# Designed miniproteins, single chains, continued (5): the designs that were tried, part 34

Each design is a single chain, and the fold is of that chain. pLDDT is the mean over its residues in the fold that is shown.

## One batch from the design tools (miniprotein)

Design m17156
Fold by ESMFold2-Fast:
Structure m17156 (fold): chain A 63 residues (1-63)
Amino acid sequence: EELAYEWALRAAVHELVKQGVPVDEARKIAEDIAKEAVKWGLENGLTLQQVIDKAIELAKKKV
C-alpha cells in the first residue's frame, strides 16, 4: 500500500512536470492523484504497475 502510493506519486509528478506543471505544484496535485490511484487499485485488487498506470492516466487528464 505505502509502496504503491510512493510509486504512484512519483509517476504522477513526472507526468505533470512533462506536461509543463512546476515541480512544487505537480507534487501537491500528485498527492491527490496517488491517493485516488491507490484506492482504485485496492478496491479492484490490482498490481503495483496497474496502480502506477492509473496515476499516469489521471495526471494526463488534469492537463
Scores: mean pLDDT 80

Design m17157
Fold by ESMFold2-Fast:
Structure m17157 (fold): chain A 68 residues (1-68)
Amino acid sequence: GEKEKLYTELTKKLAELAEKIAKEKFPNAKIEIEIIGPREVKLTITVDGKTYVLEGTPIEVLEELLKL
């Protein structure tokens, strides 16, 4: 339905924002973002031999990313 399409597009836009913020915060890191559900994303940051995996709703991932 229309609401499902809206949620999917919002998740996609928020995932793109999370990837952009991660790349700006860790410019030399390997950044990977995956949309794993209609309201769930996975962000993987590999920097200086360490790997951070942030998974959850786009807002939860953004909040955790800002705490790194």
Scores: mean pLDDT 82

Design m17158
Fold by ESMFold2-Fast:
Structure m17158 (fold): chain A 82 residues (1-82)
Amino acid sequence: SARPLKFVELPEEQRKKIRDARFAALEQMTLDELRAYREQLDKEYEIMKKNATPEEKEKLDSFYKEDREILDRAEAVRQARA
């Protein structure tokens, strides 16, 4: 579904809460589910970048890197519990 506001336009406090909630959800996922989520995340960021300004693209790349780091942490926690 279409979002009324771009992620880039959300206040930092709201973005932090979204990231924290995502990490909590990701900690409960299997490795296969985490990989599927990673693929979906990649597609979401590509769509957001297609019509973004250069400045917005830099911000999106920064957020994407952070989301990927959260995924990497969740995967590491899941592997350690296996």
Scores: mean pLDDT 71

Design m17159
Fold by ESMFold2-Fast:
Structure m17159 (fold): chain A 116 residues (1-116)
Amino acid sequence: SEEELIEEDIKLAKEYLEKAKKLLSKEKLTDEDIEEILENLANAAFYLNRILERNEFSDEVKELAKELLELLIELLKKKNTEGVKNFAKNFLKWLEKYPELKESLSELIEELKKLL
């Protein structure tokens, strides 16, 4: 069902965010760690996009998008590379597709923009 598909996509988004968070908790990040974090964040964003395309804008979905943005901000603060900046710019462009979500994340978006 539609509900079961949304629940599965939420679980997968959470799994990828937890993988990114665990890697990001390391004292020193290698280039390989950064690439793996970005891959996990991209996968989380993929599942979030699928949920939003189904018009699901629940508080749980907003919280997942918030966590992704917070992890991206933390990554930029630890390793402000061109690759991470490009990911952040692409994520901000993607948010333009979902004005309601963008509005709920406005404070974090302003924090992210200061790092770009």
Scores: mean pLDDT 88

Design m17160
Fold by ESMFold2-Fast:
Structure m17160 (fold): chain A 86 residues (1-86)
Amino acid sequence: SMAASEATRKAGEAARNGDIDTAAEYAKQSWELDGDGGAPGIAAFGAAASHALRQGKTDQAERVIQAAEEASPKAGRLGRQLAERS
């Protein structure tokens, strides 16, 4: 959806600026807006975790992946895979 894509865009912006907690909130919004948690939400969780890892914020990256796992095990698994590619 357009709303989910917008939330994913905002998650990426927050993550690039080092606002990992804000990025995680937008990722969760993106996941919830699609109901089934489509690709935009997974990408947003992955981006938030990936940027946290690049910034040495390992504990924040793990919290992002845990939030994705709480949304769905599939989201957590796929988000972790995307983060590990960074």
Scores: mean pLDDT 76

Design m17161
Fold by ESMFold2-Fast:
Structure m17161 (fold): chain A 101 residues (1-101)
Amino acid sequence: SMRLEKLKEILKKIEESKDDEEIKEQLEKMLEIIKEGPLSKEEAEVALRSVEVALEKSKDPKVIELAKEVAMEVLKSTSDRDLILRAIGLILRAIGQLEDL
């Protein structure tokens, strides 16, 4: 899938970046792509991994808020139970990190 390849490229850029602004731009691109329609299981897994990596690497409130929005969009775009639970966990993690700022 062209969409899966684009999501994997975004994940790689987030994993390799040390710049909050670049991570923010990549999450914004990811959010636009995932809003295009229902996600495959693999597409949802890549999106949630990107959220997890962004939350591990950045304390920027804008990055944390965008990571939360990506996880919320995955929650709306998947019927997979395990992916739903992972999305909820990441949303709660992002909320906790924002409250600690």
Scores: mean pLDDT 88

Design m17162
Fold by ESMFold2-Fast:
Structure m17162 (fold): chain A 95 residues (1-95)
Amino acid sequence: SLPVLSDEEIEEIMKIYKESLEEARKKVTEEMNSLGQDPNSGLGRLREGILTGELTVERVKEWAREKGDEELVSLSDEELAMLIDQYLQEYYRRV
């Protein structure tokens, strides 16, 4: 089963997610413009979503390693992505 996150872990994951989203938007915009394509197209939005997920998982794992959170580090990228998605859904439901 997926672990239950502490308030500290939730706050840091949300911070990492927001930073990853901003970076993904910038990178996808630069990439799509270099290809002569519209960054606001369906392809641009799909690329943004994929890159946001990848960056968030990578950065959360780096943070967990730094803090010695062996339980989070032991999760696969897919399991961590599922855990993050569950908490994102709950966070946005409350807002």
Scores: mean pLDDT 81

Design m17163
Fold by ESMFold2-Fast:
Formats: C-alpha cells, sequence, structure tokens
Structure m17163 (fold): chain A 66 residues (1-66)
C-alpha cells in the first residue's frame, strides 16, 4: 500500500470519527493527532517510516474511540 493510500484511509477514518463524536475534547484530540502525524511525515524522507507513523496514528485513534 502506498503512502498516499494510507493518508487517504487515515483522512476517511478521521472524518468518520469527527462525524460520530459528540465530545469537543475528543474531536480536539483526533484533530491534534492527525496534525502531529502530518508534521512528523513532513520531516521523514523514507516511505516505510512514513507508513509506520500513519499506522501508529491509526492505533492512537482506535484508543481514543474506545
Amino acid sequence: MSVDDKIAALAKKVQDLLIKSTDSEVKSQIVQAMLQTFQEIKQITDENEQIKVIDDTEKKLDDIES
């Protein structure tokens, strides 16, 4: 799976979570996690490491949803 595919999947997951959430603090945490991930990806030149950061963020979002 390409980095672009991973970013698209993450963006869709974030959108779905933001639509489902009624808590402003939870929404803030979701947005902050996504923004931090994009900032980290910008500093990384290796595609495999970029994918790992995206996967770590997806796991973080699962913990927030739980």
Scores: mean pLDDT 78

Design m17164
Fold by ESMFold2-Fast:
Order: structure tokens, then C-alpha cells, then sequence
Structure m17164 (fold): chain A 83 residues (1-83)
């Protein structure tokens, strides 16, 4: 799974990733899982995409998109550290 693959790649950078994602973790703890607008706000902050891109998405789809955006951000940080 993508989570397992990221786990393997992230292990050497665990402390640095924890530091980088501290603010995001705080935002996630404050976000209601079923609040569509809060989910769209987090996705927009992480991806830089327009909210209109997500206007037709269900709560489940938005949660999946948010998780995907978090994984993409982790991958990007790891890639930058490997260069």
C-alpha cells in the first residue's frame, strides 16, 4: 500500500517529518472529519488548488483526497532530502 511504501521511505527522516508536520497535525486535530468546508480548506492549503475543484465531492471522497495530499507532501519532503 502507499502508506507502507511511505513508511519505509520515511523511517530515516521520521524526526524531521514530525517537525515539518507538527502544524498540519494540529490543524487535523481541530478539523471535524465530516465537515466538508473544513476538509476543502485543508486540501486547498496542502495542494494550492481551487475549492471549486472539490465542490461536487462527497465527505468520503474529500477525506481520501486529503489523505492523498498528505502522502504527496510527505513524498515531496523525502525527495528534497534525498537530493
Amino acid sequence: SRYAELGEKAEPYAEELEKEFRELDEKLKKTEPENKEALKDLITELTGEEKSKYKSKSIEELQNILLEAIYEKIEKIIEEKEK
Scores: mean pLDDT 73

Design m17165
Fold by ESMFold2-Fast:
Structure m17165 (fold): chain A 82 residues (1-82)
Amino acid sequence: AAALAAEARRLCEEAIELARECLRNVPEDDKEALLAAIAALLTAIGYRIEADQLIARGRYEEALEAAKKALEYVKEVKEKYL
């Protein structure tokens, strides 16, 4: 049980770190990439909040799925816009 919670938190942290990296690497003249990077960061933070709430309720597998979705979304933004 604790292992799933730890993994969910780890993936959420990776998603947020990757989203912050995307935001730092946006070209100054690329408004679409900037908006996509901001959306990725907000989405990663949203999923982290959801995962924390699910962990608090003992719903560890759902927390892990939320964390995986966060990381997948940020990776898609990086591949498409950066």
Scores: mean pLDDT 84

Design m17166
Fold by ESMFold2-Fast:
Structure m17166 (fold): chain A 65 residues (1-65)
Amino acid sequence: SIYDIPEFQALPKSKQLRLLGLALQGRSPEEIAKELGVSLGLASAAVRHVERELRETFERMRAAS
């Protein structure tokens, strides 16, 4: 998961939350990387992490219906 990435772990908690927040807003990995000064790899991992969390949440909501 993104929480296992050393670059993510090295970020202040405020920047970790901002990274995930930008990914949740649908910003591209390139835009996130540029705005926060993080690697494109970390920005891409954040986008994929958020996409997976949203998919899992949506599947659970469907199962509860």
Scores: mean pLDDT 82

Design m17167
Fold by ESMFold2-Fast:
Structure m17167 (fold): chain A 115 residues (1-115)
Amino acid sequence: SKAEEEFKKQFEIFTNSTDKKERLEAFKFLLREADLDGDKVLSLEELTYLISKMTGKPLEETKEMAQAILEEVDKDGDGVIDKEELGELLKSFGIDASEEEVQEVWDSMRKREVL
């Protein structure tokens, strides 16, 4: 589908682009598509679904990868990524995001308006 093709394109930009702004915009797109509950935190489950969708691998296979990423950035060990830890996550992907850029990514994860 067109949506699936766009997801793959944005993932490729996020992983391969040399432009920080393009990578941040791609990351925002990927987070919005994978955001299951909209509560502004990335749980192990949400990260597992994001990686599964990006790689096309089953959830069972992506959980270990999601766990490893979360363990590297989750400094308090609660199994979720907060705003402060989001900056560390971006840095782990090689993106030196400013406080303002981290805020923009965090704001993009806002709970959708329930009408």
Scores: mean pLDDT 67

Design m17168
Fold by ESMFold2-Fast:
Structure m17168 (fold): chain A 101 residues (1-101)
Amino acid sequence: SVEELIEELVELFSEAAKKASKEQLEEAKKKLEEAREALLDSSLSEEERKKKVVEYLKEVAEILENPESIELLERLEKEGSIEDLGELLSRLLKVLKEAEK
């Protein structure tokens, strides 16, 4: 299910964040904030917002050395809604805040 996909992504990103340097966490947080701006951009279509958010989340996965998340993010783009991406993004922002940055 999409809910199980989101839970797996949150777990993978949480584990990656625990191993990340201060600099990696700072860069990842900036990319998540850019993803949030893309999600809320009313000038873009829903499909364009989904694509941009997933592109930023893939960049976050690369920064955190979390390659396993890439395939799952591609599945979430195909199977999930804009609301599902919003939920994932909110949970990932919380994960990075709790990593003491």
Scores: mean pLDDT 86

Design m17169
Fold by ESMFold2-Fast:
Structure m17169 (fold): chain A 74 residues (1-74)
Amino acid sequence: NLAEKYYTRGNVALAKKDYNGAITYYQKALAEGDNLPPWLRLYVYLNLGIAYQELKNYNDAIKSYEEALKLSPT
């Protein structure tokens, strides 16, 4: 699954503190649309939020966390 491969590459970039690389791969995972299952989309948005927060891009971090919250069952 190409979406899962992009998510994994994003996680590798995030672990290396390559926050811009992580964002690029997470955006590619999101672009896979319906091929990215909702449970994985939740984790993509959470990790996007972390990457944006580390870059001090708080507005995009908040938006990413809000998208994750919409996918989280209450």
Scores: mean pLDDT 87

Design m17170
Fold by ESMFold2-Fast:
Structure m17170 (fold): chain A 110 residues (1-110)
Amino acid sequence: SEELIKLIKELIEELEKGIEELRKAQEENKSREEIEKIAIEYMDKIGEIVSEMEELFPDDPFTKKTLEVVKEMKEKLLEAIYNNKSAEELIAIVEEALEKLKEILEEMEK
């Protein structure tokens, strides 16, 4: 589905923006609270895209795979935030999810 591919591309783009904003916050020596706020804001934006995918394509196998990647990423991010992990560790969690989503996209475009 071209529409589902578009939503996954939008999800990838938002994750890339989240990584950029987290790196910028790290470079500017932003507070822990500001870094957490950025992570939460991007989790919310990602949640909106994922909700649209669930509404439009609930039974699609690639929707289910994408939902599992996003769920695992969110759980790891919340655990990392709770355990006061560095911005670098938060970025690494998002980069792992981004790689998995790119693999899903490649499988869909075959």
Scores: mean pLDDT 87

Design m17171
Fold by ESMFold2-Fast:
Structure m17171 (fold): chain A 92 residues (1-92)
Amino acid sequence: MAEARRYAEEAIRAMLAGDAEAARRYAKQAALAGGASPETAEAIGNTAYFLARLPRENVERAIPHFREAIEAAVAGDDAAALEHIDRAVKAG
């Protein structure tokens, strides 16, 4: 969905800016707009909150995995979305 990707881009901007609360809100909105379960959306949001508190270089390494998580959610694969957010945390 175009909405899910738009919210994901806002979450990425918030993470790079160090705005943890905005990152969590936009990441959760992206996941829900993509059709993720509430539990998966909350996990994605909490991961964005965590990443936003890291140095910019760590966030930049995590971004590709975060994007893959949103694309997996849009494809209806909550398990793959959770695997990609685990990779995002490990990259940060």
Scores: mean pLDDT 84

Design m17172
Fold by ESMFold2-Fast:
Structure m17172 (fold): chain A 83 residues (1-83)
Amino acid sequence: MSPREERRSRVFLTLLAHAGEPLSAAEVARITGLPVSTVSRELNELVAAGLARRIAVPGSRTHRYEFDFLGLVERALARRRAE
């Protein structure tokens, strides 16, 4: 596994393990041991892929990220019923 694949898998699995808990990039970085800049990039890629949801926190410039359970289910159902 390449370093990029390892980092992506680690970030993704962290969100999956914390499904239902919105996590900041700093919290994911602490859990995974990865730099915040790397984690922020991977989280944004997961959001673009529809696997994570970005949650705005009122009064803060930081965002929290959550595994997008509903988005994953919707995509799976769309594929199944898009015949």
Scores: mean pLDDT 73

Design m17173
Fold by ESMFold2-Fast:
Structure m17173 (fold): chain A 97 residues (1-97)
Amino acid sequence: MSETTRRAILAGVRLVEERGFDNTTARDIARAAGISVSTLYSHFGSRENFFKAVREAYGVGGASKGLALISGASAAEAEEIGRRAALRAAQRTLERL
């Protein structure tokens, strides 16, 4: 996964956590990731593929973070575990598209 793809996925997950899917736009995510919307779509192929990857990253990342916290991980450790799980989920989703 490229660094641009990683930044886009992490920015998307963060903005969705802050304001939900309905209030998060591709423009907001691209700006947060430091790229243009055209660069964003060139890396993911389409808007639909991008939001599918963000949705999978959000779900898996959140579940992994929650499980880590229940298992006694610190907030910082749980955040890092969730972040890594989100990126792996996004990569698997993109490989299937």
Scores: mean pLDDT 82

Design m17174
Fold by ESMFold2-Fast:
Structure m17174 (fold): chain A 96 residues (1-96)
Amino acid sequence: SIDSLIAALRTAVDLAVEAAERAGLHDQARRIRELGDQAITALQNNDLDSALSYISQLVDVVREAARQAEERGDHESAETLQWSADVLQNLVKQLS
């Protein structure tokens, strides 16, 4: 259901933003929140094509944040970001 997709998206975005902020990746945290909010709005409007586009971009940003967190030695934030990226990738599969 759309409500279940929105709930999963919100959880993944919130955890990714918190992890990116903890790792000092403030610009990426803002971008994750912006893309997440755009994806949620698209889902609420039943605009699945736009939602798919935003969530796909979100996967890329979150994966890049995970790599940068690892490079900084923040393994816990990197693990959270990777988990979030995996959830978001699964949402991409459900929308495709």
Scores: mean pLDDT 91

Design m17175
Fold by ESMFold2-Fast:
Structure m17175 (fold): chain A 79 residues (1-79)
Amino acid sequence: DKKAKIEALLQQAKTAQAKSEEYRKKADEAFEKAKEIAERGGSPGTAARYRALGEFYKAGAEAYDKTSAFYEEEAKKLA
């Protein structure tokens, strides 16, 4: 059933988009934590670790955005 296949692809896109949003929030939290540590004169190494964690989650969010777009385009090709 073409309709069921489209629905499955759109569900995968929705799942990837939710993961992208989750990872963006984690990235923002990590960057904010790095800023707080730097502002309060904390360890430069600890601040750098949180910045790296933020960059990791940001990259993950971008990967999930691409995955979501891929599934939406695949669904569109079947419509």
Scores: mean pLDDT 88

Design m17176
Fold by ESMFold2-Fast:
Structure m17176 (fold): chain A 85 residues (1-85)
Amino acid sequence: SMEDEVYKLALDLIDLTEKLLKRVKDMLKKNPNNTGSALIAEGIARDVISSVKYLSKFLSPEQQKELEERVKRLDELVDEIKKLA
């Protein structure tokens, strides 16, 4: 269904963003002066979170709840990156 395609798209966006944030976090642990990479990753995460919240309007309440929990984990990773930069 169109809802399933939208849900899968939202999950793929979250998964790619989580992988990016984890990579940037590891880079910052090795070189704390890499503030440019932190800023780019934070910007991408903000845009993805906003996009996922928009897409969630077209999904079931159960799918919305699952996306909200995953988005919360992205916010936690962003906060960890901010503390390292």
Scores: mean pLDDT 86

Design m17177
Fold by ESMFold2-Fast:
Structure m17177 (fold): chain A 72 residues (1-72)
Amino acid sequence: SKELEEAIRKQAEGLAAAIAAMPREVVEEGLALIAESDPRGAEAVREAADAAQAGDLERAIEILFRMMMEEL
């Protein structure tokens, strides 16, 4: 539903903001843990983290939203 999509988008916005504020070392540790079970997912999260930390929150949100929707 549209309401579910908006809820997931709001979660992606919160996650992007959190990643933007994280020290890079913490982001790299998280990416290493994801890569152990899901190398492709880790690559997508890396792209989102790079965008968020570069100040491109719109791109980070787009990547994270797409990933979350693909898990449904």
Scores: mean pLDDT 84

Design m17178
Fold by ESMFold2-Fast:
Structure m17178 (fold): chain A 80 residues (1-80)
Amino acid sequence: SMEELTEQARQALEDAREGGELARRGKEEGDGVRYTAGAIRAIGAATQGSLLLRKGAEGEARELAEEAIRTAEELAGAKG
């Protein structure tokens, strides 16, 4: 359902934000382990966002999924 896609998109956005911030901080501090952990989480979030769009996410679900992808790309350089 679209409600389920919206909830999954919200989770993807949260994962993108948390992973992206962790990656950003790791990069700033020269902590490669922290950067890698954040980048993996952000890549996973971008991949989930792309999958939700392919499943037909529309309206709020689409906006959240696209935001998750953008957030992951901007903060960690991840691609879906």
Scores: mean pLDDT 85

Design m17179
Fold by ESMFold2-Fast:
Structure m17179 (fold): chain A 73 residues (1-73)
Amino acid sequence: SVEEESKKLEEEAREAIEKGDLKRAFFLAQRLLSLGNLESAIEILTRVKEQSKDESLKIQAEEQIAFAESLLK
């Protein structure tokens, strides 16, 4: 189910952040967005933005956060 897949992606994304794999966390957050889990995706993307030293990744995370927030209104 979409709910089961979403929970698994959330767990994998948090694990990726704990391991410092911020690019993987970013990818998993994009998959959460595609499933309609905007709140969890924003949470993960915000952590990627805060923890990343890669300016390109920070900018991409900010753009995806803005997009997801535009859908929540």
Scores: mean pLDDT 87

Design m17180
Fold by ESMFold2-Fast:
Structure m17180 (fold): chain A 57 residues (1-57)
Amino acid sequence: SRELLIEVGTAQFKEVIPEASDEQARKGAELALALIEQGVSGREAYEEGLAYLKENL
């Protein structure tokens, strides 16, 4: 399940930021999932992952 969530998140980030590499998008998805596991809301976790990707392009 965790692996599936990372795959789905990676695909979603690739759609939003197509210039991101697969590895960058995966790191963003892993960051977002880690934040959700810490109790952060899905929206806030998504925004944080997106910000990470934009800063590391």
Scores: mean pLDDT 82

Design m17181
Fold by ESMFold2-Fast:
Structure m17181 (fold): chain A 68 residues (1-68)
Amino acid sequence: SADATPEQRRELAELASRAMGYEGLTVADIARAAGVSPATVRAILTGAAARVPTATVEAIRAAILALS
């Protein structure tokens, strides 16, 4: 499976920052909607995760957009 690019991860972090800051969305809300653990969302958004599948980034992105 393909790993997400640095650009995809940066765009996701910027989107999440806006949604969490403006709309009050939590990591837990995003994780529930994306079907992943809160720890996974935190690791991706903070850059702590060394590898992230593109499918996981797309799931989190879709969740944020659906909750917006």
Scores: mean pLDDT 83

Design m17182
Fold by ESMFold2-Fast:
Structure m17182 (fold): chain A 117 residues (1-117)
Amino acid sequence: LVEELEEALLALLEAVKNKDKAAAAEALARVREVFDRLLPELAAVQADLLRVVLRTETELGVLEIEAAVNKDEELLELLAKLGEALSALRAAIAALDAAAARAALERLIAIVEEYFA
């Protein structure tokens, strides 16, 4: 499950990079599905989830550098908002706050859906 979440989050970043609305929607659906299955076990998977979120934040940072070089202001704004949502998710997981973690994930999903609307 944790590895499936990592794959889904990285697929989401690739879809965002490629501006692929269909791939982004598929990745978001997978993120939601896997996270809903992990949330009841949050205490047991806390360390692995923190690793996954930190990995995702690192890959997002790489995309921010590429977007800046390409002067893609719209993508930079999206990536900044995603970074804030991932930071909130990481804080919630560290605090073992399942409600805050769900809220942060829903914010991440809303940000991507708004971008592709």
Scores: mean pLDDT 87

Design m17183
Fold by ESMFold2-Fast:
Structure m17183 (fold): chain A 97 residues (1-97)
Amino acid sequence: SLEEIIEEVKKYGKKVFEEKKEELIKEIKEKYPKLTDEQAESLAEATMELLIDIVINGIKQKTPIEELKKKLLERYKDFPTVSEIIEEIIKKLEELS
């Protein structure tokens, strides 16, 4: 069901974020060296929440997976760590579909 796919994507997204959080914080600080450690962590968390929301909204709207992937990779093209997270989440979505 759609609800089961959304729940699995949320769980997997949280797992991938926990694995990549320190790498993402480092990347954010390298791009925005004036941010405090607390600000960089908050931005990493906000970025992941927004990313998961975009994926879930794409699922609800029945957006083709390849179109959703292209949109997300373009949005976060300047953040290689976010691109890796996107690829992992989209791969999971493809497996569930």
Scores: mean pLDDT 87

Design m17184
Fold by ESMFold2-Fast:
Structure m17184 (fold): chain A 62 residues (1-62)
Amino acid sequence: MEEAIKAGREAALEAAKKGDVQEAVQNGIRAGRETGLKNGLSDEEALQAGIQGAVEGLEEAK
C-alpha cells in the first residue's frame, strides 16, 4: 500500500510541475495502481492507492 501511494504521489507531482492537473491525476492513479498490483494488492486497493497518491502529489505541488 505505502509503496503504491508513493509511486502515485511522485508521478502526480512530476506532472503537476507543468500545471497539467488532469495529466497529474491520470499519471498518479496509473503509477500507484501499477505498483499496487505488483505488490499484491487487489484491483480496488491498487486503485485507491493510486487515487490517494495522486491527491497527495497535487497537494505537494501547491
Scores: mean pLDDT 80

Design m17185
Fold by ESMFold2-Fast:
Structure m17185 (fold): chain A 83 residues (1-83)
Amino acid sequence: GLSLLKQALKLAKEGLKALKEGDDLGVEIQRGLLGIIRGVAKLIGDNELAKLTDEVIDALNKRDIEGLEKSIKKIEELLKKLE
């Protein structure tokens, strides 16, 4: 699960960058890739990763920069506890 959590963080940060730059296509691409990670998380029973990816996807859909930054911090804190 750790590798998927790291990929989710990378995609969330790229989505935040795209959102801040007004790159709507970049936001949609990162959202789609995060949706794949969410699907895999649900299949393997990683409920925490599934919840975190849902929060990131919701923030991207709402164009919520502040909510997305908060979700990124949650993922970073979780990674620190696992490493």
Scores: mean pLDDT 85

Design m17186
Fold by ESMFold2-Fast:
Structure m17186 (fold): chain A 70 residues (1-70)
Amino acid sequence: MTTEEVNALAREAVAAIEAGDDEAAIARLEELSKVPGVTGKVILADLLELAEEKGREEVAAAARKLLASL
């Protein structure tokens, strides 16, 4: 996955969280969890914080599960 693709997925995840589209947000988090190294973990942690701030409980739960599996 290229840096451009990672940045696009992160932007799409943010947009989905802001729109309340939990299914789309979770799908983007799952793709981001495949990013090797520290980058994927950092992005998932930031998206978890955003999901918690916006009250998206299902997205936050998915992000926590993915972070625990990494």
Scores: mean pLDDT 81

Design m17187
Fold by ESMFold2-Fast:
Parts: sequence; C-alpha cells; structure tokens
Structure m17187 (fold): chain A 92 residues (1-92)
Amino acid sequence: ELDEYIRELSRLTGLPESTIREILAKDEEEFREESAKLVKEVLDRKKAEMDALLAANPNLSVEERQKLVSEMIATVLRTIGLFIDLELLKKK
C-alpha cells in the first residue's frame, strides 16, 4: 500500500523513492511545505510540456487542446491526492 504511493509519487515528481521516503520522515510542517513545492514543480513541468506541444501543433482542434489541458489537470490533482493520502497515513 504505502510502497505503491511512494512509487507513483517518485514517477510523478521525477525524484527517487528514497527522497520521497525522506520527505515522509519529516515533521508535519516540513512535509506540507515540501509536498507543496513538489506539486508546483509537477504543475510547472506539465504546463511547459503542454505549451511546447501547442507551439509545435498550432492547428490542433479545440477538442485536442481541451484534452491536453484535462490531462495536465488530472496529473496535478493525482499528485495532490497522493500527498494528502500519505499525510493521513503518516498521522496514524
């Protein structure tokens, strides 16, 4: 269970699993600050990727553009959800 959450966050953030485990070992305030920074980094990377795809393909349909935005939002929300779940598991 916990290992699956750590592996997925490692994939989403680009950080090693050991780094995610170190973040989990921090106190609640440091964990919240670090997780917020990582969520922002995921958002910034996904936005840059989306912007690059849009620039390379200026004739994309409205539906294709909406799909790219939806996929970016889904990835960011998933990252937020995983950090919330880990914070709750940490408090047990």
Scores: mean pLDDT 81

Design m17188
Fold by ESMFold2-Fast:
Structure m17188 (fold): chain A 78 residues (1-78)
Amino acid sequence: SAAEEEAIKNGIGADATFVASTLLSRGLVSGEAAQKAAKLAEENDNGKVGEEGARALVEASTVAPEQVAKAMADAKAG
């Protein structure tokens, strides 16, 4: 749970297309989940990841939350 909350925190405010692309390229989420998250951010948060979008990406991940947290932090930095 702590790693999941850190992943959500790291994702918030980042460019959603870049976050989705980073998670997809690292095999952390499906293409469908990545595309859905990017579209949600475009419609609601001007292309930025909101809390609900970040949580959905963490929940869609099939790997350890620590890997998602790092990927989101890397995406936010780029």
Scores: mean pLDDT 76

Design m17189
Fold by ESMFold2-Fast:
Structure m17189 (fold): chain A 63 residues (1-63)
Amino acid sequence: MRSWEITFEDVDAPESEVLSSLKFGEISNQGRAEGKEVSFLVGIARRRGEPQVVKRVTLRPRP
């Protein structure tokens, strides 16, 4: 996403707030299409099926 600024923050959050990969894709596409700032929690896994860390991801559109 060339016109988007992406930031990551370490957060202490329950897995119930972590988005599935499918829902992550939907929200990212929605925000991009509407030109709106979108923020959500993502589990980043280094091993398949095992979340390594939880991060808050913020997508900001650039004009």
Scores: mean pLDDT 57

